# Designs tried in a protein design run: designed miniproteins, single chains, continued (3). Part 71

Each design is a single chain, and the fold is of that chain. pLDDT is the mean over its residues in the fold that is shown.

## One batch from the design tools (miniprotein)

Design m10448
Fold by ESMFold2-Fast:
Structure m10448 (fold): chain A 60 residues (1-60)
Amino acid sequence: PALTVETLTTVPGIDEALARAIVETLGDRVAGASQEELTAIPGIDAKLAGRILALRGELA
């Protein structure tokens, strides 16, 4: 399963604009992105990055 705008918007604190920015910045790499790569994106802190990684675990 890939992280898409749809799945990213299920994370509390991520709206459609931020989800789209994540996908635009990382592209297909979003599925394999590390917490450090996620926190490099403006608007994402360590807690949001951790929630995105937890969502990946639930989808996998």
Scores: mean pLDDT 74

Design m10449
Fold by ESMFold2-Fast:
Structure m10449 (fold): chain A 70 residues (1-70)
Amino acid sequence: GRVVATAEVELTEKEYEELLTDGTGPGGKKAQKALDEAVEKALAQGVKPEDMLGIYELTKDKATATVVGR
């Protein structure tokens, strides 16, 4: 697949640790917001939800959400 959209969000150390454990805390909510933003960009380009693959890349201070077309 090809990369169609990306979005980034800043994480605190605590949010990063929460995201690594279960993703239901503030870190997971921020990462989900970044993914939602990337999905909205992909939808604006005409990509169908069923053709989307969302991935996260994590560093200690940010999450990057990427939508790849199938």
Scores: mean pLDDT 77

Design m10450
Fold by ESMFold2-Fast:
Structure m10450 (fold): chain A 90 residues (1-90)
Amino acid sequence: GPGEASAEIEVEPNDKKVLIKVEATAPAVVMLLDPQGRPIAGLAVEGEAEKEIDVPPGKYTLVVRVTEPGRAKATAITDSGKKAEAEAEG
């Protein structure tokens, strides 16, 4: 069945970017949601991918979803080195 996981990451006033890294053994979708719950970045991944995005300060939610048997792990990293990690299994 589909698997989904999420984790929160805080972007500080001195942070300007978030780096999203994904490792997936099955097709996965990763989204970064802003403080209002709006998707501001997305990746569709099988294997490895990364994406860097410019974001204002705030509390963001990293969401990872798999719809096929397998696993996906997503990590969000701020300029200051804060990390959030979410892992889903389908």
Scores: mean pLDDT 84

Design m10451
Fold by ESMFold2-Fast:
Structure m10451 (fold): chain A 90 residues (1-90)
Amino acid sequence: SMEEEELKKWLLEAKEKALDESASKEEIVKIALEAFDKMAEYLRSKGKDELAELIEKQKKTLEEHAKDYSKEEIREIAVTLFEKGLEIIE
């Protein structure tokens, strides 16, 4: 669907931004949190409300604990999340 193609495009662009050497840790965290919101919305649109709730809980955990990670660790977490999101949409 168009919504799935738009989400896939957004995740690919998010991955590119997170991999940019000039991206700050705060910017990478912000993009990752936005990815959780978009994935939760996508899952709800497919009737997967319980999975969407789990994603929303993971978002809160990242928001609370992002300070415990280095910039490189946050980048690895974010890129892994984007790649997993792309696999779910397929």
Scores: mean pLDDT 86

Design m10452
Fold by ESMFold2-Fast:
Structure m10452 (fold): chain A 109 residues (1-109)
Amino acid sequence: DEEKRLEKAQEAAMETVRRLKEEGASEEEILERAIEVAKSYGLSERLARRIAQGALGEETGKTGQVRIIEGEDKATLIMYEPGTRERIEVETDYEVLPTKPEDLEKLKL
């Protein structure tokens, strides 16, 4: 149920990012619009922001973006190494992962 909402929100955010990029919108404006689109699918602001950031990263061809794969009650962080193109999966005990790398560093300690 929540996984389907996340998938639809991600697809809608991706389409929004693509369209606004073609229109020459700023990265900030693109992100804000993508967050609003994701929220329209019933997601929290925190989750919508993470989905929007992931969509922006994928559309721009950047690696290292966060992809959230929801299990029963845990999120898996998927990262792509820019140089090697290796897929790195980090399983967590969080429903939704922190977006900032500095917050992820706190989890190591």
Scores: mean pLDDT 61

Design m10453
Fold by ESMFold2-Fast:
Structure m10453 (fold): chain A 99 residues (1-99)
Amino acid sequence: MSNGRIYRDIISIINSMNRSDLITFGNFIVDMMSDDDIRRVGSIMGVSPTKSGVIEYINSLDRDGLIDSINTMINYISSDSSNRDILTTIYNHAQQIHR
C-alpha cells in the first residue's frame, strides 16, 4: 500500500474510536517514533519534546484533541516514504484496537 492510502485508512479508523482507544493508540504511535521525530512533533504541539511529555499531553486531551494530535503524528510519519513499515505497523495496531 502507498503511504497516502495507509494514512487515509488510519484516519478513517481513528474517527470511529472512543477516547480510551485513542489514548492507547496515541501512546503506541509515540513508542514507534524516533527521539528526533518526538522533538519535532512536541515542538509543533507546544509540549515538552520528550516521549513522556508528548504522552502526558495526549492523556490530557479530549476526544477531538486526541484525533487532531494523532492526525498530526501520522501526517508527519507518512511524509517520509522510508516510514512505510512503521505506518503499516501503526495501521495493523489501529485495526486491533478498533475490533
Scores: mean pLDDT 80

Design m10454
Fold by ESMFold2-Fast:
Structure m10454 (fold): chain A 77 residues (1-77)
Amino acid sequence: MKALVTVTVRAPAEEVEAAREAAIATLEASGGTVTGSVILGPTALITAEFDSMETAEAGAAAVSKLPGVTAVEVRPA
């Protein structure tokens, strides 16, 4: 069953782009396909699609360890 992971990152304006890139790289390394990413001031929102709930949960666990990650949601797609 496919799944979506949504990540919220908060960082100073000088660091938010690098924090977003680190989150994207971590999700992709976990088997995710990033389908959307946006920067809203000091906040970045990233959405990735995974082929299974198991890989999505693993990707969510990995990305949650990154500095500045404040929220991670996993849902069936």
Scores: mean pLDDT 83

Design m10455
Fold by ESMFold2-Fast:
Structure m10455 (fold): chain A 113 residues (1-113)
Amino acid sequence: KELIEKAIELLEEIARLLEELAKKSKDEEISKNAKRAAEYARESAKEVKELVEKGDYEKAIEKLKETVRKLESAIKSLEEEAEEKNESEEVKELIKKIKEKVEELKKLVEEAE
């Protein structure tokens, strides 16, 4: 239970960082993709909260695993695009910070199993 609660908090933090990335990037595609990833993270956090409230812990963990996989894919694409388009160091560092938070989320989800 506590591990899933921490995972939800971390998802909300990841969403905030992705929203910050969208505002700081001057590239329309990076900004758009960061916004979509932020929305996905927020919707996932909400769905996981609802599953926990229903006592469906197995589905909550499955949803978190799916969310981690999709966020890892999205962050990898953002990192590659930021490198290709020579984005600012500030944007690149923010992407690295988000990547670290997603890796932290992955470990937390593995511990909740």
Scores: mean pLDDT 86

Design m10456
Fold by ESMFold2-Fast:
Structure m10456 (fold): chain A 89 residues (1-89)
Amino acid sequence: MTTITLGAPAAEQTFTIGGQTYRTLVYHFTAAAAGTYTLVLPEVAASQEHSFVLVDAAGNVVAAGTSTSNQITVDLAAGDYTLGVVQPL
């Protein structure tokens, strides 16, 4: 298992999903090898509910969920990934 700390977001954006506007913190990272990864998000409040969507370089959703934790554990293939953390406005 590999731990990656996603300290600084690459971008802050707004998205509309299901008719509601959300603020998204966007992170980019590379999985050098296939395996189980723990992603740590220090900028996300651990006590606040948030949604996440993880997409691969082709734009396919590889993981999604809702959590009050600032950590996400996921199985990944080697490649480049974008993580969106979504908070309601």
Scores: mean pLDDT 76

Design m10457
Fold by ESMFold2-Fast:
Structure m10457 (fold): chain A 78 residues (1-78)
Amino acid sequence: MELYRGLLLAAMAIYAKAQGAGSAAEFRRLHAELEDLSDEELKEAFKAMEEYVEKNTTEEEKKEIKEYIEQAEAERKA
């Protein structure tokens, strides 16, 4: 459950970065918004986002996703 949220947030962070709109404040706003979604909504959104990220990201960008996942998990604890 929480892993899907972290991965979705990371995928969205990569997306926002690619579009030039990924600031820390915006990331936190998206995080709070995603926490209000149901697990099923998150999984469906994650599936769509994961597929798009896979087609539009490089191996380097996928590594950045892992970094964002760790950051999202740390922020969740805070």
Scores: mean pLDDT 59

Design m10458
Fold by ESMFold2-Fast:
Structure m10458 (fold): chain A 79 residues (1-79)
Amino acid sequence: SVEELLRLAKEDPQKAASRLAAETVLAIGYDIEYERTGSKENLEKALEEYRAAVEIARAMGLDASTFEKKAKELEEKLK
């Protein structure tokens, strides 16, 4: 939940940062695989990971706008 992410960011900011980095790497990886293969599953996974990155970034008080933009672009591709 967002509340659990806020708690993590406050109590263990290094772990929150590591989680954000991991979600970002996964999002980029799935997005690249989607571009290579056209796999809708990879598109859906990339979107899921970008959405997770938005939540973690916001919980950490960071600008999430880049992740939000990427999530929106992928949402449009699923239509």
Scores: mean pLDDT 85

Design m10459
Fold by ESMFold2-Fast:
Structure m10459 (fold): chain A 70 residues (1-70)
Amino acid sequence: ASVNGVVVGVGSDYALVEVAGPHPFKRGDTVLVNGQPAKVGDVFEWQGKTYLLLESANLKKGEAVVIAAA
């Protein structure tokens, strides 16, 4: 399964992705972000939106991404 998302925040060793709709991913999962592996550091909801915190992801704010199970 894959989900679409948009990068809403980035740091030196993380990216925060807002995901569209339901997703199966959990903290500690390895996922493919546009085909590149990344770890899910956290999964949370805030103000009715769902977010994935991705570790060690080299992404840019505003970037559209596809997230799939590794």
Scores: mean pLDDT 81

Design m10460
Fold by ESMFold2-Fast:
Structure m10460 (fold): chain A 103 residues (1-103)
Amino acid sequence: MPLTEEQIRALEELVKEIGEELGLPEELIEAALAAVKALAGYRSDADLPRIELESLYGLVEVLDIESLRALIEAAKAGDLEAVRETLRRALERAKELYETLHE
């Protein structure tokens, strides 16, 4: 797998932490966790379209292919600051999209 179980757990914990900080709806946090699990399937550039197709919400739509690659590489490198910042921006945009769809 491109990400270790430890790296995936760290991403899940960051999603929960940032989601709580931003006051995300439970369903949006669950969708973000599903997207993180989909990232676990990323083994090469050829897998990126599959990850996009598996997204149920705007996390992948907010992150283009290059941003997804950068997130995965930062996670593999243990650059938690870069990972946290990228996830925060993605979750903030996902929250805005969620709110506009439910207005």
Scores: mean pLDDT 63

Design m10461
Fold by ESMFold2-Fast:
Structure m10461 (fold): chain A 102 residues (1-102)
Amino acid sequence: VVDIAIETMQKALDRVPAVVDAGVMLLAHDKKNNTAIVGFFGVIQPADLPEPQLAGGTVEVKLEDGKAIVEYSAGSAAGPAVTEELRRALEEAAKETEEKVN
């Protein structure tokens, strides 16, 4: 499950043109509540800024009633256009993870 979430998030981030470099890893695992949080930290280069900026986000995987539920959240990102593209990539990663786990 965690490996699928990590792989899926990395592939989604690799498809965002503004992402210069990004790493994905397991941030937290709560066995008592059957939840895992996979996060990323990366560097993005907005078209309108001379300097790269840091971006980050998470995907939470939770098992409820025998089904995996996957939710995403996005951290800080540079500018509305890059933020929207990053959010869509993370949402896509969350959906793909849920499909692969279920």
Scores: mean pLDDT 67

Design m10462
Fold by ESMFold2-Fast:
Structure m10462 (fold): chain A 56 residues (1-56)
Amino acid sequence: SIKELLKKAENAYISSAKVEGSQIILTISYVLDGEKKEKTVSFSSLEEAREIYNII
């Protein structure tokens, strides 16, 4: 899952956050095993999206 991935990642930050209809869309930039990566994730609730901010 994205949460397990981010627990192992370094220098993670939210590069973009927006609301589209009923979904929260976060674009997350991070480093994993020395490689810079980016992932876009959609959440159905503010509570789920907020969990990402609590990890990074």
Scores: mean pLDDT 81

Design m10463
Fold by ESMFold2-Fast:
Structure m10463 (fold): chain A 90 residues (1-90)
Amino acid sequence: SALLEKMEQELQKIEDAIKNGSREETVQKVLAMHDWLVEQFADDPAKVAELEGALAEVLAAAKFGSDFEFRQAVVRFAQLGYRLVLEAEA
């Protein structure tokens, strides 16, 4: 599906940014994915709230966390987004 293909593209951008980019570049890719996911799930306030919570953890880890904590927060955000897209396609 187009939704799943877009999700895989956004995940690849985040993976590349974690591997080869700066923390700031990774945050920008996470924000772009978050904005797109919020648009997809705009009619589901519970899913939007989950995404906002996961984003808040990424932003906090980016400002105050270790590299490990930051990467873990980004992975948790990406996994949440992927789960929500898979559930929508089922």
Scores: mean pLDDT 88

Design m10464
Fold by ESMFold2-Fast:
Structure m10464 (fold): chain A 58 residues (1-58)
Amino acid sequence: SNVPEKLLKLMQLLPDPSLSLREKAYLSGFSSLAEATREFTRAFGVSPAAARAKYLAR
């Protein structure tokens, strides 16, 4: 509810191993991976890269 729709979309795409982080950011409606990283880290306390690494490692 306090999380922007773009961040929720990015979270849904994080487990997909067929997409790069940059592609996930653009598909989620971000203009750049840097923007997505700032907004995601601000909301969740971890970067999208760190979150993705957890999904790919498990």
Scores: mean pLDDT 80

Design m10465
Fold by ESMFold2-Fast:
Structure m10465 (fold): chain A 81 residues (1-81)
Amino acid sequence: MRKILTEMIAAMIVASEPGVPLEDAKEMLIAAIERSPLPEEVKAKLIERARNAKTHEELVKTAMEAMRAFEETLKKLEELA
């Protein structure tokens, strides 16, 4: 769990750097989303959005949504247990 969050944060940092290729940043983010414990439907939506990102800003927004969904999923599981 901590590793996935770290990977998402790293992807956001990479996506924010103007010298980093957008495609490399997309691959990092998509890999992090695929490894996350998010519902399959949520993963598919976020991955599609990441692939369709045209700018680093759009990719960072997608990463933030993925992190938020991950935190919300963890909180719900923790409250239910």
Scores: mean pLDDT 75

Design m10466
Fold by ESMFold2-Fast:
Structure m10466 (fold): chain A 70 residues (1-70)
Amino acid sequence: MSQEELIEKAIELLKQKQFAAARVGFEEVLRLYKDAESIIKALEELIKESKDEEVKKEARRMIEEIKSRK
């Protein structure tokens, strides 16, 4: 499975409010590809497009956690 496919799957899990599963998906992407920027970009696009405040809040938390690891 490609990096893009793994990120898309994790974003879809976030949209379904499967927050724990989505977090595991992003952690797997970070472990395999070590590309935090692609994950952050996908999460920022989700925040821009989503109308669900819980999804947006969780996405913002994930971005902050990823940035804190730099």
Scores: mean pLDDT 82

Design m10467
Fold by ESMFold2-Fast:
Structure m10467 (fold): chain A 124 residues (1-124)
Amino acid sequence: EGLRRRVDELTEGVIRAIKLASGEEAFEIAKLALDTLSHLAAVAPGARDYLLEAMRRIAEAVKSYHPELKEEVEKALEDAVKRGDEIAKSTPEQRAKAFDDALKNAEKLEERVKEIEEQYRKSL
């Protein structure tokens, strides 16, 4: 469905950015992506399994391209999953806010991916 395709496109973009970015930038992007996908998983239970899989793929990309960040990204993934589970059990108002926050974060994430790809192209 439409959401799965957009999640796949976003996940692929994030993984490319993680590969091209410095360790600090890669970790910031990964944290934003994990938080965004976790919030979406909390408010879209039918999508939860593939959103969790996207989060695991992002964490694995950080470990692969920035092995020094292995412990930090493992903790970030665990923390993001826990936050999502808390949101899923929260009030309808809090879940609506989480959805709005996730949409805004997804836009920021798309902009950051484009910025990193542009910086990389200029370095060639």
Scores: mean pLDDT 85

Design m10468
Fold by ESMFold2-Fast:
Structure m10468 (fold): chain A 56 residues (1-56)
Amino acid sequence: SAAEEEQRRQKLLEWAEQQLRDYAEATEKGEVTRDVELNYMAALLILRRAEEAARG
């Protein structure tokens, strides 16, 4: 259903925003791991695609 798709979308966006916060914290601590970097890149792609979808 549309509600289930929206719920999944919302959870994905919340995950992406959390990865941005985790990357910022890791950068401040000088502890950027490969996994943190990959999750950050995935989060940026998710957020970019969401912005593009919202524009048309």
Scores: mean pLDDT 86

Design m10469
Fold by ESMFold2-Fast:
Structure m10469 (fold): chain A 91 residues (1-91)
Amino acid sequence: MEEDYRALLDSMEKLLAEQPVLPVPQALTGIEQTKLIIEFGSPELQERAEELRARLEKQLAESLPDTPEEELKRVLEKLEEILKKLEEALK
């Protein structure tokens, strides 16, 4: 069981390294998995799980901005970056 928890944490850390921002469903699943490890894991695994949970909760909170204006600004900036990249590729 402890070995399974460690493998799960290692897999999540690797996934976050490959995907800096996880989609909401994956972030929610990760949070639930870290809760299990915090409840039943060893102290070392609990510390790692708490750190991962905090990171996933922060990403989830950042995906849900407090104001519509802030969300629109982020979307606009991303669209401008995509547009410039497409213009560069076409030249």
Scores: mean pLDDT 70

Design m10470
Fold by ESMFold2-Fast:
Structure m10470 (fold): chain A 73 residues (1-73)
Amino acid sequence: ARELVKEAEKLLEKDPSDTDAVLKLLEEAAKEAVKAGSRDDLLEAQRVTGKLLEAQGQTELAAEALKAVEELE
């Protein structure tokens, strides 16, 4: 899970327009985190999703996602 999140973050930094590939990696990371019971890995996946939304110009949705992560930590 953690490696998939890091791969998604690197891909987002190199090409923010490749949203489909980033989302696929984040979805797989979230599924693995749920199966493993890892809350920390789920929170990291959510944080990268927030960065993706910000890169797309959806700043309000990005802020809401990041706030949810902070409140759950």
Scores: mean pLDDT 71

Design m10471
Fold by ESMFold2-Fast:
Structure m10471 (fold): chain A 96 residues (1-96)
Amino acid sequence: YPELENLSDEEKREIARKAVALAREYLESGLTPENILNAIAALELAAEAYRILGDEESAETFRQLRRGLEKISGLKFPEEEIRKKAEEILKELLSK
């Protein structure tokens, strides 16, 4: 995500924190396929932000949470769909 890479480290941490909060909000709104996809995309965005920051432990934590959500829901989404949704979430968070 080029927009994410161009942010300061503090802005990247803030995006990661907001993405995690947003993932929780989607799941609290109901376990629909749309909300699960949005939560997975938000967790992917958080993992990527932490990876770019060099926080591999946090990045792996959110990747594992994403995988866990995929397994328990039984839903499988294309990586391209997840990426597009994560890009939409990033743009929304940057506008706040």
Scores: mean pLDDT 85

Design m10472
Fold by ESMFold2-Fast:
Structure m10472 (fold): chain A 89 residues (1-89)
Amino acid sequence: SMMEEEELKRKRELEKEIFEGVLEIVLGVAKTLLEKGKISKEEAQEWALKVVDTALEEFIKYAKEKNDEELIEEFKKLAEEKKKEIEEL
């Protein structure tokens, strides 16, 4: 049997991977819209940053319901890193 601490760690890693996947999709869409000339760079960045913030709020709600403060901080860190990539478009 896995210890409760190891199970929590595994679930936390899975949630982090899911969130990172969502953020990768957001960046990918922004890059695609920019490449196709459908919107300006500023519009693509503004859209992507708003979607990152919305996704972060929903993932933080989930982590709060699980009383997982470490997961909240990890989500904030991942969102901040992805926002920097979006700003570098």
Scores: mean pLDDT 86

Design m10473
Fold by ESMFold2-Fast:
Structure m10473 (fold): chain A 60 residues (1-60)
Amino acid sequence: MKVTAEQAAQGGAAITKAMGASPAGARAAHDLAEREAIESGLSREEAVKAGTEGAKAGGA
């Protein structure tokens, strides 16, 4: 499957918000978004970017 870094970040942010944004939740969203991006075939740099954006959007 192909996803963009933006889509991966949105997924992570949605999870963090659904669970009540917290530092721990933001960290989990970051790690999830990064892993999903890597598994979908994005580069390491794109995966890191997706994780960072996911954490920020989730209220990190």
Scores: mean pLDDT 65

Design m10474
Fold by ESMFold2-Fast:
Structure m10474 (fold): chain A 58 residues (1-58)
Amino acid sequence: MKKAIAKKDYFPESDEQLYLRKGEEVEILEEFEDGWYKVRVLSGGTEGYVPKEYLEEV
């Protein structure tokens, strides 16, 4: 199980993307070649897409 922390706030541009607050912990579910990750928020279980540059893997 890969975990990551949001390095900064991310605001979604579509319904498929996830809002992240800086410091939010997520599980990386799937990594895409174009620099997007599908993640799950550990606190609520919400899933969505975020750019990988907004995440720091732990």
Scores: mean pLDDT 81

Design m10475
Fold by ESMFold2-Fast:
Structure m10475 (fold): chain A 98 residues (1-98)
Amino acid sequence: MKYAVAGGSADREKVEEAYEYMKKLGLETEIIEGEYPVVVGVTEDEEIAKEAFEYLVKLGLSTVLVKDGKVVKAESGGKAEDIKAGGLAIKAATEASK
């Protein structure tokens, strides 16, 4: 089973912080550049994926957890920028989990 966790934000420093944390947890992690930066991490370990998701939510990133190409959990702020960043995170995680 393949899990992808992604978080997007206009705040690049928070995206970079999430990147370092996810790498330390052992996820295969990258930052995708676009209108908003998005960090994506991939793992086969459900517990690691859940821990990464919770951390990115605490950082305030628009965050998604995808399992085998299906969105299973999402958390986003109510601002238009948060919603846009969340859409980019969903796209990135869905593609990465295939």
Scores: mean pLDDT 85

Design m10476
Fold by ESMFold2-Fast:
Structure m10476 (fold): chain A 95 residues (1-95)
Amino acid sequence: SRREELRAALPAIAEETGVSRAEISARRREIRGLSKEEQLERIRKMLKEVRKANEEELKKFEEFMEKLEKEEKISYAEVLFAFELHLRVAERRAA
């Protein structure tokens, strides 16, 4: 299960991000508390800022994610959490 995978990965994620396991778990809960619209808006902002995606690319990505979410293959919360973890790892490596 995703919960078991995350529990097993928490020590490694904490080392890579420089954030405690408790803080990582708390942030994941906070993200799940956001509406789907808020989760998608944050994903959109991160793609625009980090990957310099244009409006056409963002729209195609949003349509693709909506299709996968409707097929229960992904959740926007998991996508947002993964993007935030990747950003923290990148920031720590740059420091």
Scores: mean pLDDT 69

Design m10477
Fold by ESMFold2-Fast:
Structure m10477 (fold): chain A 87 residues (1-87)
Amino acid sequence: AEKYLEKAEKYIRQAEEAIERARELLERGDLQGAQSALQAARTQLDLAKEYVDQAEKEGADKKKVDELRKKIEELEKEVDELEEEVA
């Protein structure tokens, strides 16, 4: 169970890094680069959700599962907002 939570945390961190990179690229006017970084963030968040779901199925701590799901939702909202700026 904890193994899957650790994987989810890793992918959440990678998504945060991709979001930060997307912001830097947007500031530089690199819309194509920003779009690619946001797509990477989406992929990382999808993987994080899969690992959180697997952890819950294997009896991981519900409080930790809920905390990670909330973090993923916050990051997904941030990606949505940045994608609107790129479009």
Scores: mean pLDDT 86

Design m10478
Fold by ESMFold2-Fast:
Structure m10478 (fold): chain A 86 residues (1-86)
Amino acid sequence: SAAELVKELEEKFQPIFEENGNEEETAHKASIYYLKKKKEPEELIKEAEENKELALKKTQELLLEEREKLQPGSAEERERALELIK
C-alpha cells in the first residue's frame, strides 16, 4: 500500500514526509525523492512527477531489487520473515 511504501522510505531516509496529510500524495513525493537519491535519469523523474502510479511502481521495483540484493545476508530480516510465516 501507499502507507507501507512511505514507511519503508522513511526508514531509509528519516521521516521527512509526515506533514503531507494525504498518504497517497506523501507516497508520491517520497517516491520522487527516492528516484532522485538513486540518480535515476532526469526524463524518468520528470515522467514520474506527472504520473503518480509510475513513480510508485518504479520506486517499489527498485526497493524490491535493493532488498533482494541485501536480504540474503541479513539474519535479522530472515528471523522477522520467519515470525510472519508462523
Scores: mean pLDDT 65

Design m10479
Fold by ESMFold2-Fast:
Structure m10479 (fold): chain A 79 residues (1-79)
Amino acid sequence: MLYTLGPVLQEMARSLGEKRKTLTWGQLMEIVQKLIEKYRKPENNGILDLSGTVLGEALGKDEVTVDEFIDWLLSQVTE
C-alpha cells in the first residue's frame, strides 16, 4: 500500500532528502522516526522542539509531544 504525503509533510520530508510524494508504510515510518530524532529535545525525549520549522510555523506552536506529533503526521497522509 502507498501513502500520499500532504504538503507540509512533503516539505518536512524534503528537509531529510526525501523527494517522493508517495511512500510505502515502512518508508513513511522511517521519515517519522528521522523527524522525531531531528527535533527531539535532549533534556526531555518526550517533547519535540519545532522552533523555526515549517510545522511549528503552520501549527503556531514551538513544542509538541512525540504522541501529538505522530498523530498529526498520520492525519496528513492519504492512501
Scores: mean pLDDT 77

Design m10480
Fold by ESMFold2-Fast:
Structure m10480 (fold): chain A 57 residues (1-57)
Amino acid sequence: MEFTKEEAVERILKEVPDAPRELAETLVDGYMRQKKRDTLTEEEVEEIIAELKRILE
């Protein structure tokens, strides 16, 4: 499954509701720039969720 930026941000905030939206958007934008894509895979969204959980510990 591929996620647009908005879909990825919504999924991330559902899993990590304590995360600021701006931080989630920044990480999604960073991943998309790094991968040179306008969408993210389920695996990449899960990686961002794991990273945010680690940061917010």
Scores: mean pLDDT 81

Design m10481
Fold by ESMFold2-Fast:
Structure m10481 (fold): chain A 75 residues (1-75)
Amino acid sequence: MEEAVEALLRMAELVREGVEDPARLEEMRELAEFVAPALEELVAATTPGELPDTPFAEALLRLLEAQAEEARRLA
């Protein structure tokens, strides 16, 4: 699980830096594949409307915030 947390934080950094570079896009794809099983476990354990207070959930929120910021920049 700790490695999945690090992967989510790395994905958030890549989003903030801009993922237009092909090498960064490939890294993002590999990280996404790596965290997919952990995301499935989080979804299965989460009650609707309640996010668990875990390092993984916090890292996921950081990634979502970074993606939302980039989306606002592009709009």
Scores: mean pLDDT 71

